Designed miniproteins, single chains, continued (3). Designs and how they scored, part 78

Each design is a single chain, and the fold is of that chain. pLDDT is the mean over its residues in the fold that is shown.

## One batch from the design tools (miniprotein)

Design m10695
Fold by ESMFold2-Fast:
Structure m10695 (fold): chain A 91 residues (1-91)
Amino acid sequence: MPVEATLELVFPSKEQAEAAKAEIERILREDPAVLSFEVGDIVETPEGYKVTVRVVYESWEAFEASPGAARVFEVIARHGGRYTRLELRPA
């Protein structure tokens, strides 16, 4: 059963958000566990620069085994970002 993961991320600068967005898109594009993904536009908010990421995985097992998920969190941390929301649901 496919699983959808939704991440809402906030970065302290536009440059950090742009760099993180590009790296996340590359990671998800190259992950064979990913059926589809969408990385939204960078939105300036009072809290910082917001990016929303939506990823559909083949199954819960595929999500849990995905090296891409761990790499995405590393990219977020490296660019000074934080997640404000993480949601996992059947797709």
Scores: mean pLDDT 82

Design m10696
Fold by ESMFold2-Fast:
Structure m10696 (fold): chain A 56 residues (1-56)
Amino acid sequence: LDQGITVYEQQIQRGEQIRDDFIRQGDFDSAQRTQRAIDSVRRQVDQLRRQRQRRS
């Protein structure tokens, strides 16, 4: 049931690595954009889990 969610979780982990790399390079703008993308994916995953429970 959660196969799609697992893919998003992997994307989050990769995004966190990319974000950290940008921070180390001093590219805070790209780091911020990456963080927003991660946050968006996390919210989408959480919403999907909640919606599946609410759907009757």
Scores: mean pLDDT 76

Design m10697
Fold by ESMFold2-Fast:
Structure m10697 (fold): chain A 85 residues (1-85)
Amino acid sequence: SALEFRREVARRALDFLLTFLPPEVAARVRALVEEPLREGKSLPEEVREELQALLEPVAAALSEAQRAALEAAVAALRAEVEAAL
């Protein structure tokens, strides 16, 4: 189903994204998104604002090589999830 597909893509995308974050930031991001992802609900505005604040410094600190690796990993993940579903 479309909902199951979206949940699986979002879950795997989150898991991959978290591998590029410091453990402390990864734990906080996971805590903020786990329940909405599990329930298939839209993120509340407050949660979205906190996620943006947490991720902006990390994104700004990523090297060009790290950005390229993250982009490649996300693309590979999407292809793998689409092939599996």
Scores: mean pLDDT 68

Design m10698
Fold by ESMFold2-Fast:
Structure m10698 (fold): chain A 111 residues (1-111)
Amino acid sequence: AETDEAVAGLEALAAAERKSFAGLTPEEQAAFDATYAVLLAALREPDPAAAYDRIAAHYEAVGGEKMTELSEAEKAALFEAWRRFLALVARYLAAGHSLEEAIELARAELL
């Protein structure tokens, strides 16, 4: 299932980020884990526009970032592109590519 592949891709990216941030404080680690939990919940959301809203609400709350209002169709398209990107990363990793190579190949396939 594409959702299972996307979850595997997210796990691979999260594992790489955790290695980069080996010196995180307990509070920084909790913030990372909270973001990861929101991204996992979004991947399991059956409505792609609602999934986008979960991610947008979290980043607005933690980053103070101004989000442009999007149509439901634009939200769905952006979330589906992100989910497909993660699934492609997982597929290229399973095919024996490095994480860096898998990311590059996934981006090339979507653009």
Scores: mean pLDDT 80

Design m10699
Fold by ESMFold2-Fast:
Structure m10699 (fold): chain A 86 residues (1-86)
Amino acid sequence: SRLKELEAEVEALYAEASAELRKLYDEVEELIKNSKLSEEGKALLRETLLESLVHTKKEYGNDEKKIKETLLSMKRLLLNAEKSEA
């Protein structure tokens, strides 16, 4: 499936990433997991994250700064969504 293809590409990216980038990725995954969204909503958000990371890797290659910017954008989106629910 497309999701499995995205997961494989992101897993390869994660394996090659710096410790800081891996930590940021783990933080974003945890924020999605702990969100108050439905299971379908979490799945869609995770698919969106994986698509964004794969797109960034294809456009910018090994530019960890660009990958980090993509992860930070997703982290900010998740944190802002939590504030809106409060």
Scores: mean pLDDT 80

Design m10700
Fold by ESMFold2-Fast:
Structure m10700 (fold): chain A 76 residues (1-76)
Amino acid sequence: SKLQQAEQLRQQGDQLERQGDQALAQGNVVEARRLYAEAALLYRRAAELAKDVDPELSQQYEAKADALLQRIQDIA
């Protein structure tokens, strides 16, 4: 289902976000920005898949993407 595909993308995004957090903790800002950007893309894809079947979940995924994009700006 679209919701199952969205959840898989969200889980992949969460993994990349955690890897980005680890890279940032180690002072690797370039790698952290790359990982956060990849995670944000996955969250946006998850939001698009969820949009017509679960609009509230879609908004939650969009919020996750927007938060990461803001974080990229803050650490750049």
Scores: mean pLDDT 90

Design m10701
Fold by ESMFold2-Fast:
Structure m10701 (fold): chain A 89 residues (1-89)
Amino acid sequence: MQAELEQMQRRIEAAKEGLKRADDIPALSEEEKRARAAELAAEYRATDDPAKRQELLAEFIAIVAQEPENKKQLEEEVKEAEELLKKLE
């Protein structure tokens, strides 16, 4: 449970940070978004460091959340995850 809670907290923080930055990041082309997302996904898969994964996930979410539909979905997922975490503590 403790390791699962810590992982969930890191993922929530990464998602919240990414969502906050999505509107502040300059608009990327679709090609630029896909290229950067692919790079971030590869780095995420290559690392086992939780802190690096949290940082990479935040950058990934910021890029994905530039699309309004994706941003709305991610905001709802973060809210649901925060509510679940509160119920566990």
Scores: mean pLDDT 76

Design m10702
Fold by ESMFold2-Fast:
Structure m10702 (fold): chain A 103 residues (1-103)
Amino acid sequence: KELIEELKRGVAELFDKYVPKLSPEHAEELERLRRLTFEGLDKAAEEEDPRMAAINVGAIEVLTLMHLWVLIKEEENEEERKLLRELADGVSRLFDEAIERLE
């Protein structure tokens, strides 16, 4: 429970750092992605089996990173693509750290 709340906080901090630096169109799509990611993490937090909780967190990581990867691939502005890549790297790191601690 505490690990997932820590993960949610870290993800929120990353999005708050990067979203204001992006175009309004990408900012809106990323805020939608943040909400979907948080909904998934809240459901994972309800799982009583630690192994299944870790699997669910991993599935949310994959879905979140795939959404970011699509945005990176479609972005023609080099500076925005760099910011999206940095956001994706940060998200990956936070999820990997949380999953490792869940065992």
Scores: mean pLDDT 82

Design m10703
Fold by ESMFold2-Fast:
Structure m10703 (fold): chain A 75 residues (1-75)
Amino acid sequence: SMEEKIEEFLKRYRELMDRYLRGELTPAEVSRELQRLMEEAAKTLTDEEIQRFVDELQRLSDEYLARREAARKAA
């Protein structure tokens, strides 16, 4: 289903950000992978699905920013 496609892109984003937080990717590498992910999503999803994907992506982005700040303060 199209809902399954959105979830697959969100899963890839979560895996990419988790690798970045573990120091497995440089900022340049994560930027390139995010660009590829966004380009693939734009070709695959409808405008309505892109809006839902972007809304969920914003929520996940805020969560990862909070996790990064917590890790920095714990060090």
Scores: mean pLDDT 82

Design m10704
Fold by ESMFold2-Fast:
Structure m10704 (fold): chain A 90 residues (1-90)
Amino acid sequence: LLELNVEEFEAFLDEVVEKHKEEMGEKAPQFDFNSEEFKEAKEFFEKLSEEQREALAKHAVRLMKEFKIDIPEGAVATVLLYEVIRAAKE
C-alpha cells in the first residue's frame, strides 16, 4: 500500500469503496474506536504520504455524502483505511 503512487492508491480506494460500499456505510456509525482495528488503521495513517492522505479524505467525504454519515470526517477516513488494509491482506 505505502509503495503505491497516488493514482494507484486512488484506484484501489475506488475499488474498496465500490466493493464494500453498503457494508462500510452500516459499520461507520457503529465502529468501536477503542478496537485493535482502529489502532492499526491510525498507525498506518501516520505512514501515508500527504497525497495518499488527500485521496483518503476525498473518498471519506464521498462516503459521508452517500450514506449521510453524521460523524467526524476523520472517523470515516479511519474506517475506510481499515477496510483498505483488510482488502490488501486478502
Scores: mean pLDDT 64

Design m10705
Fold by ESMFold2-Fast:
Structure m10705 (fold): chain A 68 residues (1-68)
Amino acid sequence: AKVELVGENAFDVRNPKGAAAALAGAELLREAGYDVPIDPGEAADILAKAKTGEQLRAFLEGAEAVGA
């Protein structure tokens, strides 16, 4: 999903990396053949907890750092 709020910079990044790492880890495990039940609903729940653009930006930065 594309997010418009990533330009927001209200810097409170205490846990967005955890959410991003969870999503990246689940995708990695699925690629390895593990049955990881992250569905769109679970992903949406995690993203909904990052309600500010700053949190979304840090979430995406965390996903890049974990995914790299």
Scores: mean pLDDT 47

Design m10706
Fold by ESMFold2-Fast:
Structure m10706 (fold): chain A 88 residues (1-88)
Amino acid sequence: NAANQQKIEEILQYLKENDKLVEVLRQIRLALAQRVDASDLAQYLLSKGLVSENQARDIASLTKEQLQELAEKLAKQIAERQAKILAK
């Protein structure tokens, strides 16, 4: 669904701008491995100051499959940033 893709992109952009990509990816991977609900993950991330209230609401609305997609996109962005650093 286009609306859920938009939410994933907005979350990704927020984490890029606030340098939270690595820590949030770690927490999403742990939540997926432990089968933690997206809403519980969102509350944890908000409590740690890793996301804003708007991003927490968006994350809480994601399915397990969409959390996996977000994790894959986060990993790709981290890899791209590392590649750019190594190319300089």
Scores: mean pLDDT 83

Design m10707
Fold by ESMFold2-Fast:
Structure m10707 (fold): chain A 75 residues (1-75)
Amino acid sequence: SAAEELLAAFRAEVEAFKKLIETNDLPKELLEQALEQVRQQKVLAEQLPDEELRAALLALLDEVEALLEEKLKAL
């Protein structure tokens, strides 16, 4: 389905972004901007009517948020 294809694409983007965060010493300003973007995306994802898609997207966004918070805390 289109939703499954979209979720697969989003998962691939999230994994690429996580790798970028983990392998680079990104500046604080960029990490803070990324964290704010992720938090805004979570608010939007919570409005999705598809329960399964909503849960999957929120789980992926939670992983990125946790990684960004960890990196910021280590600075």
Scores: mean pLDDT 83

Design m10708
Fold by ESMFold2-Fast:
Structure m10708 (fold): chain A 74 residues (1-74)
Amino acid sequence: VKAALPGQSKDPEERKAAIYVTAAGILAAALSFLGKDELSEEITKRVKEAMASGDAEKAKEVLDEAAAALNEAA
């Protein structure tokens, strides 16, 4: 169980990154539910990298990629 609030950073870029990462993580879970395990794993790795860097642009790219993958799977 996760008990953490996204966007608890004084840096606005880190706040944006946390929000995008959270959304991308939800989409990765949906991909796994649809049987796209390898794609879900790839997105999850990128989510972790974006979280570690605090890079909002990288986090947004991961979110966009996850959304596109889910749209293709649906």
Scores: mean pLDDT 73

Design m10709
Fold by ESMFold2-Fast:
Structure m10709 (fold): chain A 81 residues (1-81)
Amino acid sequence: DLERLRELGAPDSAIRTYEALKERIEKEGDPVLEEALRYGTRKVEAYLEAQKRGLSKEEIANRLKEIDEEFEKWGKQREAA
C-alpha cells in the first residue's frame, strides 16, 4: 500500500523500490519476492501499531520476530513441496 508508506514518511526512493518490485513480480511471477513484499508490509504495519501503543523496543522486536517466523515457515513449506 503505497499511500500508507507515504503517510509513514517513507522516502521517495523506498516508494519507487516498492513499485519496481511489484512490477517485477507481475512480469516474472516470482512467488518468493511476492511473499517477501507481503511480509515486509505486515512488519511495517506491526511496527506502527506497536509505536502507537507505546510498546518497548523489546516488545516491538518480539512482534516483528513472530512475522519473520511465519515467513520462515512459508519458505520451509515451499522447499518441502
Scores: mean pLDDT 71

Design m10710
Fold by ESMFold2-Fast:
Structure m10710 (fold): chain A 58 residues (1-58)
Amino acid sequence: SPRTQQSRRVIGQASRAISRGDTQSLQQYVQQLIQMSNDPSMPDDVRQRLQSRVRQFQ
């Protein structure tokens, strides 16, 4: 789904921000992932995965 593709892109951007040491961009991407993990239109599997990623990036 378009939402699932969006979450994958944001995860990729967060990983690149970590590689660059860009803490500010990382925080913005983590905030986006938190918002997506709370979106009830997202499948439960995707939401749980996003919650795990958020914990990993914090």
Scores: mean pLDDT 80

Design m10711
Fold by ESMFold2-Fast:
Structure m10711 (fold): chain A 82 residues (1-82)
Amino acid sequence: NLEKAIEIKKKIYDEAVKKYGPLAVEVMRALGLKGMTLEEIAEYLGVSVSTVRRIVYKHFKSEEEARKAGLELHKKIVDAVN
């Protein structure tokens, strides 16, 4: 059921955005799912590397914690639709 899958994905994404903010969620996903560096994420999002680092360390104690949070968000979406 494609409609149900879309609804579940949106709900999980919206909950993450409420907790971290939209820019932080994109940083988490880029770290976890795309394996991007902070420098690559800065170029991808059109922001400074300092902005990306500030977002990471506002919500997480390390880049590795942010990467794991991005992977956990993805796994939560996959598990919810399977």
Scores: mean pLDDT 82

Design m10712
Fold by ESMFold2-Fast:
Structure m10712 (fold): chain A 57 residues (1-57)
Amino acid sequence: SVAEEAARRAGEALAAGDVGAAAQAISDGMKQGATSEEIARAARELGYTQAAQLASL
C-alpha cells in the first residue's frame, strides 16, 4: 500500500541517519492519499519504530 511504502522508505532513511529523506517519504505518501496515522500504523506493524514516531508528529 501507499502507507506501507512510505513507512518503509522513512524507516530506511532513518536507519541511514537521513531525517530529511524520512520526512519527505512521509510527505510523499500523504500526497498519494495515505494519512499520517495510516503511515504511523504501517511503520509500527513493520517494526520501523522511529518512522512511526515521526509520522505521529
Scores: mean pLDDT 86

Design m10713
Fold by ESMFold2-Fast:
Structure m10713 (fold): chain A 94 residues (1-94)
Amino acid sequence: MKSVEEVYEEAKEEIRKQLAALEESGKRLGKSLSPLEKAKLALQRGLQLAEETDIPEHQEAYKKAGEDVAIEVSGEENLKKALEELERARALEA
């Protein structure tokens, strides 16, 4: 079973890879991702990884990895906006 630290580091690497692939794909199609879009994608990937595990400590590590990558690519203001938009979308689906 993976440690929380291993899960966190692997999650950050996975999220960075996914984001880089989406950026490259977007460039080929003549579209660029805004900092806010990058933050949302990082957060969404972290949440998806968290949903794939039943271990609470691993779920927290995945969510934190998504937030930390979002800050790395977009800054804290865009992270805050992305979190508010994702929370609002989730509330509307409930």
Scores: mean pLDDT 79

Design m10714
Fold by ESMFold2-Fast:
Structure m10714 (fold): chain A 100 residues (1-100)
Amino acid sequence: SEERALKLALEAGIEIGMVRIEAGVDLVIIANKKGKLEELASGPEKLEELIAEDPEMAKIREETEKRIKEIVKKLEETLKKEGLKLSDTAQKELDAMKSG
């Protein structure tokens, strides 16, 4: 069922969103403790610098990427087990999430 495949994809997307929100909160807490909140707030380039320089922030990135990959893998395994397929567009987006 196309509706079943869409529901599973939506549920996985919500879980990924929650994982990203949790990671953002953890990064804010670490940055606050280290007096780096203004640097974190200055944009994505400074976030990448902070992650490269800070082992705790790097660990949050690594654990977040691992959790997202596990969610995507479970979605793919469930779709395959139930004989369901995503649209070509949705499949392309899912493949992009696995690599980033």
Scores: mean pLDDT 84

Design m10715
Fold by ESMFold2-Fast:
Structure m10715 (fold): chain A 77 residues (1-77)
Amino acid sequence: LEELKERAFEEAGKVQELLKILVERGELSEEILEKVREVEAAIKAAVENPSEETYEALIRELRELRKYLEEKLEELE
């Protein structure tokens, strides 16, 4: 479980940095905000019921959001 928490924290840090870049560029869209809300729901689930399953779900949501944000930043180049 500690290893999964560490991985979730690492992925969250990457997502936060990408969101910061998008905010600075004025590129926050409703689609991005909806995906952020999905991750917030996964964070709440993992905090309220900490388990291997909830942290694995959180890591999946964070990775999906990270990939989406990376693709959006690539489109802006």
Scores: mean pLDDT 80

Design m10716
Fold by ESMFold2-Fast:
Structure m10716 (fold): chain A 113 residues (1-113)
Amino acid sequence: SKEKYLKVAKESEEKARELERKAAEAEGRERARLLLEAGLEYARAGVAYLYAGKPEEAVRAFGRALRLFEEAEKSEDEEIAKEARENKEKLLLLAEAAAEAGLISKEQYEALK
């Protein structure tokens, strides 16, 4: 049901916010890992919002995920940087597919780049 997806979206956003708070207090590799994990939770929230029929909330969550992946990509830990880059690319492809399917607007997708 749409209610179940909305619940998943909100729980993922709460987890993402907690991970962002922990990242603000962390440094180096640990900070980068927490930012990557926060980005993954916002990406999950965005997908759940799409299934719940909430495109504006989905785009906001995707935008936050992309910014967190971009920050994690700056990590001196090459494994974390690579994982962040790969997840950023996957999320942009997912957003493009969502726009082609009419789940978000073309303008909303372009704003994510």
Scores: mean pLDDT 91

Design m10717
Fold by ESMFold2-Fast:
Structure m10717 (fold): chain A 94 residues (1-94)
Amino acid sequence: SMEEIEEIIDKIDAAIGHMTTASPEEQARIREAILAWVREKLSTMSEEEREEFKRELERLKEQALTLPDERLRQLAIELIDEVLEILEEVEKEK
């Protein structure tokens, strides 16, 4: 559903924000947790929902590219790219 897609995008954005103030150890934990949770959510989605999620994720990436803080921009892009990789893996498994 659109509501579920919005929830996932919001949690990814929140995770990026939390990582900017976190220690390297906490950044790794946040990344591991969000990626595991996203994989679980994507595995239950229809093909149509995954396509819509991909569009929203690409919009988030475009927004991240315009961030003035280089560290935040880099963390955001890296996490978004990892989520896109998970999406591709899930699509190949179906």
Scores: mean pLDDT 82

Design m10718
Fold by ESMFold2-Fast:
Structure m10718 (fold): chain A 66 residues (1-66)
Amino acid sequence: SVLDEAEALLEEIERLLEQPVLDTERLSALFKRLKELIKQLSEEDAKRLEERANELERRAVGKLTA
């Protein structure tokens, strides 16, 4: 399902953020795909996943600007 694919992308992004060197190109591609999938979800699921995606984006930006 679209929801399962979006959840799997969130897990992949979290794994990439734990690596010592950030793959910014791959992270950018995964966030782009995740946003496309979120647009296809119910309003309730979209809101929940958007909140989680925003947390991961803040974490990625923090690591890039440190």
Scores: mean pLDDT 82

Design m10719
Fold by ESMFold2-Fast:
Structure m10719 (fold): chain A 77 residues (1-77)
Amino acid sequence: SSTSRITLSEEQREAVVAALARWTGLRLPREALEGVVDRVFETAGLPASDIKSLETLQHAVVTEAQEHREELLAGQP
Protein backbone atom coordinates (compact mmCIF):
# COMPACT_ATOMS: atom_id res chain seq x y z
CA SER A 1 0.00 0.00 0.00
CA SER A 2 1.07 3.58 -0.72
CA THR A 3 0.17 6.75 1.21
CA SER A 4 -0.44 8.52 -2.12
CA ARG A 5 -3.01 5.93 -3.28
CA ILE A 6 -6.66 6.99 -3.21
CA THR A 7 -9.32 4.53 -2.07
CA LEU A 8 -12.64 5.42 -3.67
CA SER A 9 -16.12 4.60 -2.38
CA GLU A 10 -18.38 2.71 -4.82
CA GLU A 11 -20.34 5.92 -5.54
CA GLN A 12 -17.15 7.95 -6.10
CA ARG A 13 -15.69 5.27 -8.40
CA GLU A 14 -18.90 5.10 -10.46
CA ALA A 15 -18.98 8.91 -10.75
CA VAL A 16 -15.35 9.20 -11.90
CA VAL A 17 -15.68 6.24 -14.30
CA ALA A 18 -18.77 7.92 -15.83
CA ALA A 19 -16.95 11.27 -16.06
CA LEU A 20 -13.89 9.58 -17.62
CA ALA A 21 -16.03 7.78 -20.23
CA ARG A 22 -18.05 10.93 -20.99
CA TRP A 23 -15.17 13.43 -21.30
CA THR A 24 -12.37 11.28 -22.76
CA GLY A 25 -14.61 9.37 -25.19
CA LEU A 26 -13.43 5.98 -23.92
CA ARG A 27 -15.87 3.25 -25.03
CA LEU A 28 -14.58 0.42 -22.85
CA PRO A 29 -16.28 -2.07 -20.50
CA ARG A 30 -16.56 -0.92 -16.88
CA GLU A 31 -13.68 -3.16 -15.72
CA ALA A 32 -11.30 -1.52 -18.24
CA LEU A 33 -12.52 2.00 -17.30
CA GLU A 34 -11.91 1.18 -13.61
CA GLY A 35 -8.37 0.12 -14.59
CA VAL A 36 -7.86 3.49 -16.30
CA VAL A 37 -9.10 5.31 -13.16
CA ASP A 38 -6.61 3.36 -11.03
CA ARG A 39 -3.85 4.15 -13.57
CA VAL A 40 -4.73 7.88 -13.50
CA PHE A 41 -4.51 7.98 -9.69
CA GLU A 42 -1.16 6.13 -9.75
CA THR A 43 0.19 8.53 -12.42
CA ALA A 44 -1.14 11.70 -10.75
CA GLY A 45 -0.14 10.65 -7.23
CA LEU A 46 -3.26 12.32 -5.86
CA PRO A 47 -3.41 12.28 -2.03
CA ALA A 48 -6.82 11.35 -0.60
CA SER A 49 -6.61 14.20 1.94
CA ASP A 50 -6.68 16.78 -0.88
CA ILE A 51 -9.89 15.37 -2.43
CA LYS A 52 -12.74 16.67 -0.30
CA SER A 53 -15.61 16.61 -2.81
CA LEU A 54 -16.85 14.33 -5.57
CA GLU A 55 -16.79 17.23 -8.08
CA THR A 56 -13.11 17.94 -7.30
CA LEU A 57 -12.32 14.23 -7.68
CA GLN A 58 -14.13 14.01 -11.05
CA HIS A 59 -12.33 17.13 -12.33
CA ALA A 60 -8.91 15.85 -11.20
CA VAL A 61 -9.40 12.43 -12.86
CA VAL A 62 -10.70 13.92 -16.14
CA THR A 63 -7.91 16.53 -16.29
CA GLU A 64 -5.19 13.93 -15.62
CA ALA A 65 -6.72 11.51 -18.16
CA GLN A 66 -6.91 14.25 -20.82
CA GLU A 67 -3.26 15.25 -20.25
CA HIS A 68 -2.09 11.61 -20.39
CA ARG A 69 -4.76 10.23 -22.74
CA GLU A 70 -2.38 8.64 -25.27
CA GLU A 71 -0.29 6.96 -22.53
CA LEU A 72 -3.39 5.62 -20.72
CA LEU A 73 -4.94 4.26 -23.93
CA ALA A 74 -1.64 2.69 -25.10
CA GLY A 75 -1.25 0.96 -21.72
CA GLN A 76 -4.60 -0.87 -21.98
CA PRO A 77 -4.65 -4.64 -22.70
Scores: mean pLDDT 61

Design m10720
Fold by ESMFold2-Fast:
Structure m10720 (fold): chain A 114 residues (1-114)
Amino acid sequence: RKPSPLEIIQRRLEETVAELNEIIKSLPESVKEELSKKVSEFQSLAQEAIQKAKENDYDPKVIFEEVEKLAAAAQDLIRLTKELTGDEAIVKKIADALNKFLTAMHMYGYILEA
């Protein structure tokens, strides 16, 4: 059985959220609370984007528009991480995890168009 685009993207989101939470759990409690809220906000926006893609029969145009919105939310999370931690290594780990997910969503849009 071939996994659907929805199943693949949902799995990628779950992997990304788990990776972000693993990075955050080593931080001080006050920083952890604030970043965890932003991760939850990103997860909610990503779930809404995936649902919108499904409702539009995985139209690549819709997927690309939603990826742009998620990229903005990802940039906000990266900026908050810089402000709260000042730790470039932590910032890089969070940015890499977010960019990995955004690249996956964008590539699945491309595959569906091709």
Scores: mean pLDDT 80

Design m10721
Fold by ESMFold2-Fast:
Structure m10721 (fold): chain A 88 residues (1-88)
Amino acid sequence: MAQQKLQQAQQHLELAKQYAAQGDADKARAHAKLAIDYAQQAIDLDPSLEDQAFQIIIDSLDILIDVEKDPEMKAVIRGVKNAIIKSR
């Protein structure tokens, strides 16, 4: 179960990257959020996956920063990313 959640997170991260490259900010954002959600579920089910899941969360936050056009929201997302990095 936890490994399947991590795999789902990775699949959604790859879709987020593809949509971001295509300029589809809405789909990139949706898939990046799903990647974060599945990665968090993987950690909740199996804490030994924490390092792999946090890397997916960080990469997904980078996609959200890249596709966000509001500078205030970009700053909020960067703050979340920095907090996660500091917690590790």
Scores: mean pLDDT 86

Design m10722
Fold by ESMFold2-Fast:
Structure m10722 (fold): chain A 91 residues (1-91)
Amino acid sequence: SEEAKLLAQRLRGLADEVRREIPDKEVGEKIASLLREAAEAVEKGDFEKAIKLLDEAIRYARENIKDEDLRRGVIRRLEGLKAEVEEIKKK
């Protein structure tokens, strides 16, 4: 669907932003990788896999982003995109 394509583009956009914003490049690359895999899952209609990958990204961000404000900002954006995947899955 067009909605799923746009959501996948937004997931990839966040992956690029996360790579720039997180000072720890290993942490940034891991979260970006999970977001890119979630985007591919959304494009394939595998919304359950996308939700699982976003949950993994949220957990990883919570455990590995040391800056509290950055961590909260990244988690909020991940949770927002996860909610949008869940809404598309219901349709």
Scores: mean pLDDT 90

Design m10723
Fold by ESMFold2-Fast:
Structure m10723 (fold): chain A 84 residues (1-84)
Amino acid sequence: MIEIEGVEVVRITTEDGVEGYVFFSKSKEAADKARDLFVNEYKWFVLTEEDVETNTYIVAAGETLEAMDEAYRFGVERLEAERA
């Protein structure tokens, strides 16, 4: 499992068995580090979002575009649930 200090990491698996990761952090620096790892070292697909209400950064990454989209959706749904 990929670990970065100050970041909560959740691993997801798509229906096709492809892995994705979603990272949650209160630190922009830690979120940027996670993004840079996946973009520059792993060459994976990455989406990033900031939830202003909870001051949380989401970094979603997947080896395929579909895995990245599923990781991103999971991250957004989790933050929406925390607001409810």
Scores: mean pLDDT 76

Design m10724
Fold by ESMFold2-Fast:
Order: structure tokens, then sequence, then C-alpha cells
Structure m10724 (fold): chain A 113 residues (1-113)
């Protein structure tokens, strides 16, 4: 729903603000709430939107040197991509889900190295 998409945007903005302030606990708490939305939804549009916002959060965390928050965002990006792949109805959606999952895996390996 549009309401759920707006909720994801608000949570991502709060996570980014927390990252910018060095408040890791708050950033992780906002990401956990995004994770709950991913777990409860089967809507590909919500999953796609959550993936975009998680990528944005991961990029800001990397830029600020917050490796733990970046890793958590990347793990949730993988979850969203895998779930999008599970509910994909078209070849384009399958390729999008695969691309998101591979990008998340690459980011996780880079952050754990």
Amino acid sequence: SMETIQQVDDLADKAIDAIRRGDRDTALAQLDKIGDIIDSTTDPEVLRHAARQLERVAEEAIRRGDRETALRAAELLLKAGMKLLEYAETREEILEGIALALRAIGLIFELES
C-alpha cells in the first residue's frame, strides 16, 4: 500500500539521520522495523521500494564508516531481493530480484573483509 511505502521512507530517513549523528542503536532499530515490514509483505512494489531505501541507508552508513549498520542494511537488502524473486511474475522481475540479491551479497562480502 502507499501507506506502507511511506512508512518505509520515514524509517529509512530516521535511520540516515541516526547514522549522520553516530547513533548506531537508533539506526539499527529503524532497520529492524523495515525488516518487520519486509517479513510481513508479499507486495513486490513494497519490496522493491524497501530495497531502494535499504541501498540508500547502506550507502550513507558506508560513507560515515558505520560498518555494522551498513552490514545490517545489506542483509535486509538480500532478504528483500530474495523475497521479490519468490513473488516475481515476469522475467524482468526475476532478473531484478537476482540483481538485488547479488549486489547485497557483494556488499556483505566487502564489509566482512
Scores: mean pLDDT 88

Design m10725
Fold by ESMFold2-Fast:
Structure m10725 (fold): chain A 81 residues (1-81)
Amino acid sequence: SSSDLENAILAVRTFLSELPDVHLDDATIREVAEKFLELKADKNYVPSKEAIELASRTVPEGEKPSRDLLLIAEAVLEVMK
């Protein structure tokens, strides 16, 4: 639904606010949000090591990122390829 996409866009923007070295335009942020929703639909999806490393930058040191943060990180990496 459009509400799911708008919530995903907000989640991606919040994620990127913790990464000052990563600059994405609005169109790319939308692509990341769409990819995040695709990955989130697969309950058995295993996030990559690279996604874990990126998501870990957005949480306090020693804290484990949530599954949603791991999937947002994976979506960022896939769209930026």
Scores: mean pLDDT 87

Design m10726
Fold by ESMFold2-Fast:
Structure m10726 (fold): chain A 61 residues (1-61)
Amino acid sequence: SAAEEERAQWDAVIATLGELDPEAAARLRELYDRYLAGELSGAEFLAGWRAIAEELEARRA
């Protein structure tokens, strides 16, 4: 299903991020778990992910 495909994609993103920044990966995992639990909307989850990505880019610059 589309939901299973999306989950597999996010699991891969989190695993890859964990190799670069374990703290950021843990934050993304927590956001995704809250999304799966229905505590966050898809838009709120994506906003949280964008914030993490922006912080990572700022640290590299």
Scores: mean pLDDT 82

Design m10727
Fold by ESMFold2-Fast:
Structure m10727 (fold): chain A 64 residues (1-64)
Amino acid sequence: MDAAQQAALARAVERLREMQALGPTISDEDLRLGVETARQAAAEGKSAEQSLAEAMAAVEREKA
């Protein structure tokens, strides 16, 4: 990843961790899935907001 993609991933991951702290419905496995999804989205050049949205959607779809 280039520096911009790494920055987008870092911001998305920070937001996911904040959501886990605020809403304990997000398990450690959900966080792991979310982080991996955010990493893929950031690698595709998506923004931090888009990477976060993809991560949240993946957690909800796969984990219910």
Scores: mean pLDDT 74

Design m10728
Fold by ESMFold2-Fast:
Structure m10728 (fold): chain A 87 residues (1-87)
Amino acid sequence: MKTKEERLEDFIKWMKDLINRQYERELERIRAETSDPEEFNRKIQELRDKYEKYLKIAEKVAKKMVEKGITDPLEFFKLLSEEILKE
């Protein structure tokens, strides 16, 4: 049986991989749609700031879920969305 710490580490690793893939797709979209270098740099900085904040919120949610014994991906996305919408 996995320890609470191992479960949290696995969950965070999975989450970071998923978030990084979403970040890469959004980055490719910005690159494809933006021809102005100044606007491109601004959008990339905004994207980085957004995802750094997203990652911090996601880690907080993951820790909270593991403390409650919950590791369901659907519940994770629900709680993550609720936390992001509190902005």
Scores: mean pLDDT 75

